# Designs tried in a protein design run: designed miniproteins, single chains, continued (4). Part 38

Each design is a single chain, and the fold is of that chain. pLDDT is the mean over its residues in the fold that is shown.

## One batch from the design tools (miniprotein)

Design m13378
Fold by ESMFold2-Fast:
Structure m13378 (fold): chain A 90 residues (1-90)
Amino acid sequence: DEVEELIRTAIESEDPEEAQRALRELIKLVEKNPDPELRRRGLQALFRIGSRRGYPASSVVSPKVSPEDRLEGLELSLDQAVQRILEAVS
């Protein structure tokens, strides 16, 4: 699973450049992937990475919530979440 591999690298890598590269790949997946399910998984992954690196815990979106509602809520905070996670990984 590519998303799980990127999460592992971003959290566990001792090389900050490698962790940051994996984080940027997750961001690209979220922004560019045509599969909405993979994009939602990527967004959840970004919040998990940030949480592990000391970013304040974000609420994980319930899988019962519709894809449209999940995307809307996550996108409203995306720029802030991405910026905080990048700072935490650095």
Scores: mean pLDDT 57

Design m13379
Fold by ESMFold2-Fast:
Structure m13379 (fold): chain A 61 residues (1-61)
Amino acid sequence: SDKEDLLKLIDEALKKVRRPANIEELEKLREEVEKKEELSVAEYVATKLRIIGLLLDDELS
């Protein structure tokens, strides 16, 4: 499912990020995704882009 895919991506991102602020944002994002019963296509895409953005921020900072 889209929800399971996002949770897996967040868990993989949490293994890679090192900055406390990015860890906190990924943990908040994980909780938000876990609380949802269903995801729209827009929510799925936006969440994926947010995960990528956090990974890039961590690498570049």
Scores: mean pLDDT 83

Design m13380
Fold by ESMFold2-Fast:
Structure m13380 (fold): chain A 73 residues (1-73)
Amino acid sequence: MVDISSLSVEELELRLLTLETVRGSTELIRERLRERARTPRGFELIERDERAIEILEERIEELREEIERKLEE
């Protein structure tokens, strides 16, 4: 795991941007899968993407909290 406490605010903001972009892309793919899912395999792919979004949201929150801590004087 990357030690986020060792990163600068700029590095944390860049990682946050990357994770938010990946989350947005995954959400878009999930919505398209929901529209097209007709088989058990399709629903498994939706579940995979939902789990990925949950993990990304957790990591995004951790980065936001660390940025806030570093900006507090």
Scores: mean pLDDT 80

Design m13381
Fold by ESMFold2-Fast:
Structure m13381 (fold): chain A 84 residues (1-84)
Amino acid sequence: KKLAEEAIEAAEAALRAAEAGDIAAAIGAILRVIGILLDAELNGASEETLRAIRLALEAAVAALRGDLERARELLERAREEAEK
């Protein structure tokens, strides 16, 4: 649960950075989500936690591509999975 919450926070930071045009900060946030995903996989996190982190990563990548609507949709899905 904590790893999923940290990944969502990092993805939200990526969205804010992308909205501000700060591509370097958005990339940094995406790398943080990737690190969290690797930690979760190596530590045998639940399927719900892994799904939440993967959705957060997809949201961060969508934000970097300029698809802010898709990024927000994926963040909501990530939050829903993290609650399970």
Scores: mean pLDDT 84

Design m13382
Fold by ESMFold2-Fast:
Structure m13382 (fold): chain A 63 residues (1-63)
Amino acid sequence: EVEEYKKRIEENPNDAQAYLNLGKAYLKEGKYDEAIEWYRKAIQLDPDNGEAAKLLGEALEKK
């Protein structure tokens, strides 16, 4: 799953949803540092995305 989302980002680097989904995939695997990094990238690309901000907060709490 992680590789699938990385490929999507490589093909379309402006796909904010792919960045968010990659973060979710890392969070599901317990890789909180990686999840946080990808959520931050999603927020940078789409700063009005409340879902990405919420998920970033959740990942920071679990770390």
Scores: mean pLDDT 78

Design m13383
Fold by ESMFold2-Fast:
Structure m13383 (fold): chain A 66 residues (1-66)
Amino acid sequence: EERERRIFELEVEAALYYIKSAISFIDAQRALKKGDLEKANESLKEAVFYQEKADRLDAEIERLRA
């Protein structure tokens, strides 16, 4: 079933973006502990960017399931 395979591929891509977001968030937390505010802000922006990418993919998956 081609539709089911496409949904699975999008789910994998979304999961990878969520993982990237989590890694960037962890980097931001580590930077904050060291007092590196510039690095923390940079990593937080990256985390938000990946989270937004994942959220858009999740929205597309929901449209395909409807």
Scores: mean pLDDT 87

Design m13384
Fold by ESMFold2-Fast:
Structure m13384 (fold): chain A 72 residues (1-72)
Amino acid sequence: ASARELALRLLRDAGVENPAEEVVEEVAELLAELAELGRQLAAETDPARRAELEARGREVAERLQRLIEEAA
């Protein structure tokens, strides 16, 4: 599934039945960023760099959650 398809599913699962295109786009961008951070983390062996990637992923996830809550 595309980031856009995942964004639409997450918004609908959160109770947003007809999300605005701008919200779908922003959620899709945050999902794509999380996917990229996940790929980087999977390939990273340095503990300090892994901790940095995990912290960044948490920040993006919190931003995504806030956006979904504000849309609902």
Scores: mean pLDDT 83

Design m13385
Fold by ESMFold2-Fast:
Structure m13385 (fold): chain A 61 residues (1-61)
Amino acid sequence: AKLELEKAAREVFNEYRLQNPLSADKFKKAEKVLEEVVAKAASVEEAKELVKKALEELAKE
């Protein structure tokens, strides 16, 4: 369960990074978001949506 959530969240993050290179500061924020999503998400689908939302917010900074 946790491993599947972590894998799904990491895949979404890696796909985003290929298109949008992150600075060191934004990378640290994104890593924190991944940890939070894996801890709180109830499903793989929720984990993917939470990561997408957080990355969109980081892009606005």
Scores: mean pLDDT 75

Design m13387
Fold by ESMFold2-Fast:
Structure m13387 (fold): chain A 67 residues (1-67)
Amino acid sequence: MRVTVTVKAEKGKGVAIVSLKNSGGTVAIEFDEKETTKTVTLDAPEGDEIVVSASKKIKAEFTVERE
């Protein structure tokens, strides 16, 4: 299944990690003070859970689009 994850961070330097809970895949997304939005496309098994965690120094929100 194709999954697009868009992560938006408020200004700040930090890392967000996108992970697949059941399959164990992970992608790290690095933010500097100039980059507030990043998008990652993953191939996730059907029924896998997308987990996004962000470093404490950035306020991150995320959107998951499944196709």
Scores: mean pLDDT 73

Design m13389
Fold by ESMFold2-Fast:
Structure m13389 (fold): chain A 66 residues (1-66)
Amino acid sequence: MSELGRIVRRLREEALAGKLPVVSPPLDPGTAGAIANALNDYLEPLGLEARVVGEPPDYRVEVRPK
């Protein structure tokens, strides 16, 4: 889906540019989990981590060094 893919791409690009921590816009928990999982598949070899952060209703995905 284009919106999810757009957020994943933005977070990935900002993390690679060294703009850590990188935080997404507010997301529902299911979308936040999907984005974090997709990012972690890419970020794990780089020593970076994507997490779902926040609490209802304002879940976000944050990328940071592990």
Scores: mean pLDDT 78

Design m13390
Fold by ESMFold2-Fast:
Structure m13390 (fold): chain A 83 residues (1-83)
Amino acid sequence: SSLLARAKKLEKEAEEALEKLREAREAGDEEAEREARRELEENIGLLGIVRGVAKIVGDEETEKLATEAIERLRARLRELEAE
């Protein structure tokens, strides 16, 4: 489905933003860290919207993928912030 493809793209972009955030923190680049965090939060927000649309239209596969992606990304962000 087009929603599933969109969710997968958003998950990939969020994972790329999380890696940029990790690299920025390692380098001590506060500006890059803020930008990467903004990109990550934006993509997680968009995944939340896709999840909501999937629920309304009964796309259980996309709803599950988006839910699991959001939970995984938020968990990884918390672990990174705890370092």
Scores: mean pLDDT 88

Design m13391
Fold by ESMFold2-Fast:
Structure m13391 (fold): chain A 86 residues (1-86)
Amino acid sequence: HMEELRREAIERLRREAERFRAAGHDEAAALLEEMVRTIEREGIASEAAVELAIEAARAAAAGDDSKAAALYTAAMLELIGEQIDA
């Protein structure tokens, strides 16, 4: 199921990024696209990391760069943690 989890994570993140870009939130879309590239490169996925990345994108869309950075850092740590635990 690891391949399916990665595919679903990438599809969800790309869909959310398209939604943010359509709404004019290019910075938010870019954060989610960066997460997609990381998942593809590392070959790992985490539902917690996906949720945190989407929260980071929402914060970026609201103009809260500090909150966006903190949430994106948390998302990356969750993603790396899944690599260690898996």
Scores: mean pLDDT 81

Design m13392
Fold by ESMFold2-Fast:
Structure m13392 (fold): chain A 87 residues (1-87)
Amino acid sequence: MVRYRVDIQFTLADASVDANVRVELLDTATGRVLSFNVAASDAATTVFTVDIDAPDAPVEIKLLGAYGVDSGAAVAVTVKTTVSRLA
């Protein structure tokens, strides 16, 4: 197992829809779903950090879905990930 640090940054295409957006990501190396509550006003400046223990293989994070917490409406989101191998 290798430990990876994943820094995750979200950009909301329509930040005015809901005050809070729920974003769900898939860690493809482990099959684990990662869930985030993102304040729309702070989304562009917030970085989430997650440590993942995985096989010595590429770690890929996939967007499963994003929705407004108050409305339940689908929200367009761009996900930027930076993956660092810790050893």
Scores: mean pLDDT 74

Design m13393
Fold by ESMFold2-Fast:
Structure m13393 (fold): chain A 73 residues (1-73)
Amino acid sequence: MEEREDKRKAIRDFLVKEYGLPKELAEKIADALVDHPLLAAQDVETLIANVRRVIEGKPAHPLVREVVEPLLK
């Protein structure tokens, strides 16, 4: 449970710092990823790498793309 908060903060901070996304949008993306039953167990680095690919329009993990892509459009 503590790891979920750490992952959420890391993803949120990554999106705000690297891409300048609004804090509220970054929080929605982080929450959607850490609350997803099949993605919650993934390492932060893996989640961040796949989110980066979705934002850059590159091929990414299908579940990460399905979660993140609608929030960016």
Scores: mean pLDDT 80

Design m13394
Fold by ESMFold2-Fast:
Formats: sequence, structure tokens, C-alpha cells
Structure m13394 (fold): chain A 55 residues (1-55)
Amino acid sequence: SPREAAIGEVLARFQREVQRIADEAKEKGLSREELNARAFEVARRYQDEVDALRA
């Protein structure tokens, strides 16, 4: 369905975003606190997008 395709795209984008954050943390030496804060914000935004598509 169009909604399932949209959710799949959101999840694929989420995976790329998480990988980018991990790469940046490694390159720039981000603290665990900074990494956790960024990961939490990204996860929350993508969860909101998925929930909106299911509404």
C-alpha cells in the first residue's frame, strides 16, 4: 500500500541518519551524552512520522 511504502522510506531514512550520527561521533569524538541526545532526538522524530502515517 502507499502507506506501507511511505513507512518503508521513513525507516530507510532513519537507518541512514543513525549511521551518519555514528560516523560523526567517531570522527569528531562526541561524548556519550551528546551521542545519546542526538540519537534520542532522531528516534523521536522518526517515531512521530511513522505514527502520523498510521493515523
Scores: mean pLDDT 82

Design m13395
Fold by ESMFold2-Fast:
Structure m13395 (fold): chain A 92 residues (1-92)
Amino acid sequence: MEKLEEAKKLLEEAKKALEEGDYEKALKLAEEAAKLGEGELKAEAYVVAAEAAAKLGDYEKALEYLTKAAKYGNIEIIGRVLRIIGDILDDE
């Protein structure tokens, strides 16, 4: 579907921004990808949004997005959610 293709492009750009350290851009792109995506794509977009939010110091928003990612994701996504929660706790 057209919106899912757009969501996939936004997610790829969000991941690139996250890797380059542009956390605000990564967060906004991932939020848009999550809005347009479905199922596993939506879950992965929430994971990227959570990582970006955590890097910006917004741990409450990060945990909210991780909760949403777990709802839509599979075992692999749940594994990433647990890892990110561990990283957040270690950064206290």
Scores: mean pLDDT 80

Design m13396
Fold by ESMFold2-Fast:
Structure m13396 (fold): chain A 65 residues (1-65)
Amino acid sequence: SREKVFEEADKLFKGMAEALKILEANKDDLEKAKKEIEELIEKHKDEPDFVAGARAALAAAVSGA
C-alpha cells in the first residue's frame, strides 16, 4: 500500500520534472513549451500519474503567468 503510494508519487514527480525541464528550455517561447509538453503527455498516455505531474507543471506555468 505505502510502497505503491511512493511509486505513484515518483511517477508524478518525474512527469512534473520533465515538463518543468521543457518549460525552462523554452523560457522565451511558451507556445513551443506547451506543444512539447502536450507531446510528452501524449507519449505517456498509459501512465496517468506521469501525465498528472506533467499537466500540473503546465497548468502552473500557463495560469500563473
Scores: mean pLDDT 81

Design m13397
Fold by ESMFold2-Fast:
Structure m13397 (fold): chain A 74 residues (1-74)
Amino acid sequence: SLADRAEEIARRAIKEADELVKQGKVDEAILVLEIALGLVRIARGVAKLIGDEETAKRLDEAIRRLEERLEELR
């Protein structure tokens, strides 16, 4: 589903960003998280457009996790 794919993108992006931070590549980690955040926001917008409130709510949580991780790195 759209929700499952977008949540997977968020989880993978956070994991990859954590590995990049461990290597001192903070700017690359930020870029990975920003790209993932953009993709998940688009997916959430599509969910809202088609009236899928359950998917939109799930993706709000994924967006918050990505934003929290980004704030920790900035």
Scores: mean pLDDT 87

Design m13398
Fold by ESMFold2-Fast:
Structure m13398 (fold): chain A 64 residues (1-64)
Amino acid sequence: YELTPEEKEKVLEYALASSDLPTPVFAAEVGVSSKKKEVVVMLATPEGIHVIKIPLSEAKKILA
């Protein structure tokens, strides 16, 4: 399973809205782990790399 750039943006927006994160966020990467059936959002913050894991079933609800 692979996310389009547009789907990655939607998941990133959801993750940022749902989490108390150190600001500013310097960089963001969205990936999918087919083995673990989850979407992984990695954010570079002043406190280091922050990792948010979203079950693939929940990610599909965000994208629908």
Scores: mean pLDDT 73

Design m13399
Fold by ESMFold2-Fast:
Structure m13399 (fold): chain A 64 residues (1-64)
Amino acid sequence: MEEREKKIEEAKELIKKGEEALKAGDYETAVKYYQEAARLAKEIEDEELGEEAERGLIRAMNLL
């Protein structure tokens, strides 16, 4: 995989892990996954992925 494609895949996996943590009621873990996903999305300048991660982060923090 190219470096950018690898980071996109990692960010998507982190978002999925955040969603699973939210479903499990583990809001602190969800926050950590979404923060890492948002960091990766910003690094690769993927605005759509960054917005998705940020929405998850806000939701997890509001439930914390």
Scores: mean pLDDT 83

Design m13400
Fold by ESMFold2-Fast:
Structure m13400 (fold): chain A 97 residues (1-97)
Amino acid sequence: SEAEKYLEKGRKLYKEGKFDEAISYFQKAIEIAEKEGNDRLLAEAYTVLGDAYFDKGEYEKAIEYYNKAIDIASKRPEDAVILLHAATNLAVAKNKL
């Protein structure tokens, strides 16, 4: 899907340490995933958006996006891996406050 392409571009930028550029692509992936009704991709995009804010030291924003990912993934047993990632990183982010 188009949302998957934006998510993949964002992940490549994130691995390069280009967090602001990655955030822009993750936000585009979120907008398209919402329009597509793709809850798995939406949860995944919120999780990596949280990761990018975490690595920027913006812990309150990271917590916000991890909670959004958890709200979606917790309703879908097939998204257990996404749920575990978001929940684990949420706990780490809370310990930074």
Scores: mean pLDDT 89

Design m13401
Fold by ESMFold2-Fast:
Structure m13401 (fold): chain A 70 residues (1-70)
Amino acid sequence: AVDVEELKRSAEQTKEYLDKLVEEGKLSKEEAEEAKELIDKLVEAAEKKDFEEAFKYEGELQELLKKSLE
């Protein structure tokens, strides 16, 4: 089962990491904002117990970061 508290903690850490990447010039502000929106949607879906939707947003986030960091 997905642990919502652990997911929220992970989401916060990921957002901090994205901000660091923007500061280092490795990621644009627009890409970071898009990723943060996906993280927020993922957390919201998990809070609603819609883990299928949460997993979908996690996949979209991974694809975005893969493209942005190349």
Scores: mean pLDDT 79

Design m13402
Fold by ESMFold2-Fast:
Structure m13402 (fold): chain A 78 residues (1-78)
Amino acid sequence: IDVDAEMAAIAEAVANLLESKGKYEEAAEMYELAAELYLKAGDKEKAAEMYRKAAELYEKAGDYEKAEEARKKAEELE
């Protein structure tokens, strides 16, 4: 089992739980962590998806600067 991919999946699950509780900033940070871990695992598609989710949640939190940075990271992977 790829440890980085497994850790990424755990971070993604934690982010989903935080999002369901309305903790958008914390959820976005966990999606960014999941993206970094997916990149280490070589899964650029999943990493881009996680960065896009982080950007959406940063927007919901009102952090437009971090949302823009996360979108840029997703675009660089596609």
Scores: mean pLDDT 84

Design m13403
Fold by ESMFold2-Fast:
Structure m13403 (fold): chain A 66 residues (1-66)
Amino acid sequence: KTAQEYYDEGLRLLAQGKYEEALEKFEEAIKLDPNFAEAWGALGGVLKHLGKEEEAEKYFKKYEEL
Protein backbone atom coordinates (compact mmCIF):
# COMPACT_ATOMS: atom_id res chain seq x y z
CA LYS A 1 0.00 0.00 0.00
CA THR A 2 1.06 3.63 -0.64
CA ALA A 3 1.11 6.51 1.87
CA GLN A 4 -1.91 8.00 0.05
CA GLU A 5 -3.86 4.73 0.43
CA TYR A 6 -3.20 4.63 4.20
CA TYR A 7 -4.18 8.30 4.47
CA ASP A 8 -7.46 7.63 2.63
CA GLU A 9 -8.16 4.64 4.93
CA GLY A 10 -7.52 6.87 7.95
CA LEU A 11 -10.00 9.46 6.66
CA ARG A 12 -12.69 6.78 6.22
CA LEU A 13 -12.10 5.52 9.76
CA LEU A 14 -12.28 9.09 11.10
CA ALA A 15 -15.65 9.54 9.37
CA GLN A 16 -16.84 6.41 11.23
CA GLY A 17 -15.58 7.73 14.60
CA LYS A 18 -12.85 5.07 14.78
CA TYR A 19 -10.14 7.40 16.04
CA GLU A 20 -7.61 4.79 17.23
CA GLU A 21 -7.78 2.84 13.95
CA ALA A 22 -7.51 6.11 12.00
CA LEU A 23 -4.40 7.02 14.03
CA GLU A 24 -2.73 3.72 13.04
CA LYS A 25 -3.41 4.39 9.33
CA PHE A 26 -2.02 7.94 9.49
CA GLU A 27 1.09 6.63 11.31
CA GLU A 28 1.65 4.14 8.46
CA ALA A 29 1.27 6.95 5.90
CA ILE A 30 3.95 8.99 7.72
CA LYS A 31 6.27 5.95 7.90
CA LEU A 32 6.02 5.52 4.11
CA ASP A 33 6.25 9.26 3.34
CA PRO A 34 7.56 11.46 6.20
CA ASN A 35 7.02 14.54 3.97
CA PHE A 36 3.28 13.85 3.58
CA ALA A 37 2.16 17.03 5.39
CA GLU A 38 -1.57 16.17 5.30
CA ALA A 39 -0.91 12.91 7.18
CA TRP A 40 0.93 14.78 9.96
CA GLY A 41 -1.99 17.23 10.24
CA ALA A 42 -4.54 14.40 10.28
CA LEU A 43 -2.60 12.52 13.00
CA GLY A 44 -2.55 15.71 15.09
CA GLY A 45 -6.30 16.05 14.63
CA VAL A 46 -6.91 12.47 15.81
CA LEU A 47 -4.70 12.96 18.87
CA LYS A 48 -6.65 16.12 19.77
CA HIS A 49 -9.94 14.17 19.53
CA LEU A 50 -8.42 11.54 21.88
CA GLY A 51 -7.58 14.29 24.42
CA LYS A 52 -3.82 14.23 23.76
CA GLU A 53 -3.51 17.94 23.04
CA GLU A 54 0.24 18.25 23.81
CA GLU A 55 1.07 15.39 21.42
CA ALA A 56 -1.30 16.87 18.80
CA GLU A 57 0.57 20.20 18.98
CA LYS A 58 3.86 18.46 18.07
CA TYR A 59 2.27 16.90 14.97
CA PHE A 60 0.63 20.18 13.90
CA LYS A 61 4.03 21.87 14.20
CA LYS A 62 5.55 19.21 11.92
CA TYR A 63 2.69 19.73 9.44
CA GLU A 64 3.45 23.48 9.35
CA GLU A 65 7.19 22.82 8.80
CA LEU A 66 6.51 20.68 5.70
Scores: mean pLDDT 81

Design m13404
Fold by ESMFold2-Fast:
Structure m13404 (fold): chain A 77 residues (1-77)
Amino acid sequence: MDEETIDEEVRLALAEIYFAIGKLDEKRGNKESAIEAYEKALRLAQEIAQRSTNPDIRAEAVRLAEEAKKAIEKLKK
């Protein structure tokens, strides 16, 4: 494991944290804050999905990006 792998894992964890914040804000009715958190999660997850050569990290990033995208679309209607 090197700096690149650690950076990818840390960035994926950060995206997961933003997604969790979005879910919490959504549950509490804080729609604007939820959208902002989901958009941050989506952006990070998309960057990881496009750049990662690790299939497991890429698969998790793709899944997280799709879930964040669906949550944003649901809240913005």
Scores: mean pLDDT 82

Design m13405
Fold by ESMFold2-Fast:
Structure m13405 (fold): chain A 120 residues (1-120)
Amino acid sequence: MKPLPKVYIASFEADSVEEARKLAEKLANEYIEKGYDLAIVVAKTKDGKYVLYVKFKNGEKEIKEFDSHAEAVEALREIVRKAKEQGILDETTANGLLAALDEAREGPFYRGSFFPAPVD
């Protein structure tokens, strides 16, 4: 009876942390404006840094920088759990995202039951 929550997940490569933050913010804002409940954007820089940008439909946002893929994936798991606890994600969607993160093998890109939406 209620529609499933709309989650936007994107990943891309950027030349710098500054470029990654700017593009991630633009994408997250665009998809929240399109009616998505949660936008998750992960960028990898050429020097091996990871930038995580998360925006919720209520306007709350989290921005984090990591030196490793494993740290970025773990931070995303915590954000998915938090979104589930806040009622932004239902149990099925949250569990699907967590399963996709467990299958992640390469950079900030996700594989498994949930593929990231194409970025540009």
Scores: mean pLDDT 71

Design m13406
Fold by ESMFold2-Fast:
Structure m13406 (fold): chain A 78 residues (1-78)
Amino acid sequence: LSPLELEILRVLAERGPLTARELAELLGVSQSTVSRHLRRLAARGLVERIQSAADPRRTYYALTPAGAAALRAAEAAA
């Protein structure tokens, strides 16, 4: 995992489900950068993409159990 991907997983662990925009604002990076990393994390099963039923224009990302395990392993190695 890159340092930015670890930070994404940490923020999701602390704050719960967030949009790519909210993650970009919290991390001080562009939405396109965050979205690219979220796609990679989702492809690896480390985050889950959640479509809002109340607002179909909003897509949330949540930490999976596999993502939580990967974050813990990376933090233990640091």
Scores: mean pLDDT 82

Design m13407
Fold by ESMFold2-Fast:
Structure m13407 (fold): chain A 107 residues (1-107)
Amino acid sequence: AAPRVELVAEKEVEVNGKKVLIRVYLITRPDGRRVALAVVTDKETGVQLASAAVDLDRPGEAEGTGNGYKLKVRVERLPNGEWRVTVELYDENGNLVAKLEVTVPAP
């Protein structure tokens, strides 16, 4: 089976005069394992600036850096069996410029 990719959250933010788009995807692999993938793109060009991914079977944190951005993704298991995915975008000066939270359903 092919991987299933679902866009679960999207946020546009302006960072130092540049419009960037943060997208959070839930990827379900053919074996049923799931990954939360966050990607930051330049809105005008579509060029990927930074990305980070966390496996939901191994909840924790991942960081991706690129083009002066730092993207943090944290996955936390909730008491009800769902996952909370937190995405934070930082600029070159270490300022938090965007935060998203999304809840992913239990399998």
Scores: mean pLDDT 85

Design m13408
Fold by ESMFold2-Fast:
Structure m13408 (fold): chain A 56 residues (1-56)
Amino acid sequence: GRELSPADRAGAFAGGKAYLDALDQGKSVTEAARIGAEKARQAGMSPEAVANLEAA
């Protein structure tokens, strides 16, 4: 795999937090993953890294 840039790492952290928050709110895993991916993108994760996050 490739190493994550600092921006991708920060985005992954923000996305992961949003994912867990969505699960705590009773959302499905699929919906939580979409929310997490969107938050990661907003936090500066590259579009390519966000696509990989959604595919995982």
Scores: mean pLDDT 73

Design m13409
Fold by ESMFold2-Fast:
Structure m13409 (fold): chain A 73 residues (1-73)
Amino acid sequence: SLPVASAEAREKVRAWLEKNGDERKLKELELQERLREGLREEELRRWLREEMGLPEEKVEELVARVKEEVARA
């Protein structure tokens, strides 16, 4: 799971997704709710694949980058 426990960590995760994916659509969807509820790695991967329709390669890339950024928080 992603260590999203603070407002700062939540903002970093969102900004990371925005920078490295089809982030405009991500922000327009319920990503805020998922981050607020404590985003889990599995849930993020599932959401990117199923809701966003991203290919598996891009999903794994985004998940890895989000994990790296949040782990630094």
Scores: mean pLDDT 60

Design m13410
Fold by ESMFold2-Fast:
Structure m13410 (fold): chain A 72 residues (1-72)
Amino acid sequence: MAVEYARKMLEALKEGDFEKAEEYARKAEELLEELDEEERLEVLKLIAEGAEYLGVSSNLEESLERYRKALE
């Protein structure tokens, strides 16, 4: 479930585990097309919260921006 992976991504970001965060972000991206509108909104909220913990991973930042655009 993409929302669950997005949540795990945020938890990994809070722990400072950027490699794990990128792994969960990748898994969430693979499931984006399976999301309903409610789940897409939840993923967007988690992405917005996750952006607060970025600063050392430009690759993750680019992935989160793509998720935001894909969900629109």
Scores: mean pLDDT 68

Design m13411
Fold by ESMFold2-Fast:
Structure m13411 (fold): chain A 83 residues (1-83)
Amino acid sequence: QIELDVHLALGIIALVTGNYDAAIREFERALALDPNNAVAHELLGEAYYQKGEKEKAIEWYRKALEIDPTNERARQLLAEAEA
């Protein structure tokens, strides 16, 4: 999963540096390689939330939990976004 890991890493770097549109593109690339990657769904939600797109963030967090119901981070982020 080297290509998947590269896109996740680049997306995280973009996210922590405040480049949310770049983060979204990289996480979308990761999902193109692995459509059921719960971490990529969670990170897409976080990028949309940081960008101020709350409703889209909620949608992605719900998808992450549909794939991995044990993802406590996605549950916490969903609760925060719905507050």
Scores: mean pLDDT 84

Design m13412
Fold by ESMFold2-Fast:
Structure m13412 (fold): chain A 70 residues (1-70)
Amino acid sequence: MLSKEQRLQTILLALRRAAEAGISVPLEKVQEAIKLLEEDPNITAREIAEKTGLSVRAASLILEAYREVV
């Protein structure tokens, strides 16, 4: 289980990297993707994209942010 600080850091990192890549990602979808990663750390970016409705690229950025923080 992520600490409150780790969750916030992951959200902020994912949003920052998405913005730098020119990708618009809703905060609610970032939170949903992080919840999926907490439930299954081996989940793929494709599976996150399919479950959240995000693009694979957006899902991949969130996955990488999560792995850097955790």
Scores: mean pLDDT 83

Design m13413
Fold by ESMFold2-Fast:
Formats: C-alpha cells, structure tokens, sequence
Structure m13413 (fold): chain A 58 residues (1-58)
C-alpha cells in the first residue's frame, strides 16, 4: 500500500517522490499519493523512485 510506496521512494533516494507518498498517507487519500507521484515522475525530479513507488501502489 501507500506505506510500501513511501519506503521504496525513500530507499531509492527520491525525496520528491517520498514527499508525495507521505502527503497521500497523511490525507488518507490514495489518489492524492498517486497524483503526487505522477507529478514527481513527469517533472523528472525523481523519475526512477516515483515510477517504482507507483508500481507498488498498483
């Protein structure tokens, strides 16, 4: 779930991806987590970490 996505992002050193996953966890909104991770991926800030975290949420 969302906690696993956060852990993956943190382990890969993706600060923006980890922040996006954490915001989703805080709001209890999986869609918010997915949106934030997609934004991190599209902006390229943490593309690899964001993609891996998104795959965990599938």
Amino acid sequence: GMEEALRVAQEMGGAAAASAAWEGIKTGDREAAIRGLKQAYEKGADAEAAKAALEVLE
Scores: mean pLDDT 78

Design m13414
Fold by ESMFold2-Fast:
Structure m13414 (fold): chain A 84 residues (1-84)
Amino acid sequence: SLVDEAAAEMLAAVRAEQAKDSAAYEAHLARFREIVAGLSREEANEVIRKVEVALIEEEGLTLEEAITWAIHFWSIVNETRAAA
């Protein structure tokens, strides 16, 4: 699903940023923006919620770190939807 694809791109972007790979971060971020442009607000919320859980459970981030990433990606979603 597009929700699962967007979640995968968001997770890949976070991993790239943690690895200090700016080129990979920008590539995954660009794909994330492309996918979320076609999603509803509710679907975008589902993406961010899935990634927040995965960051805590799979990547070992703290709740505060996961929330900080969620806020960052929500700003990107809002910018993308405002442009649409």
Scores: mean pLDDT 83

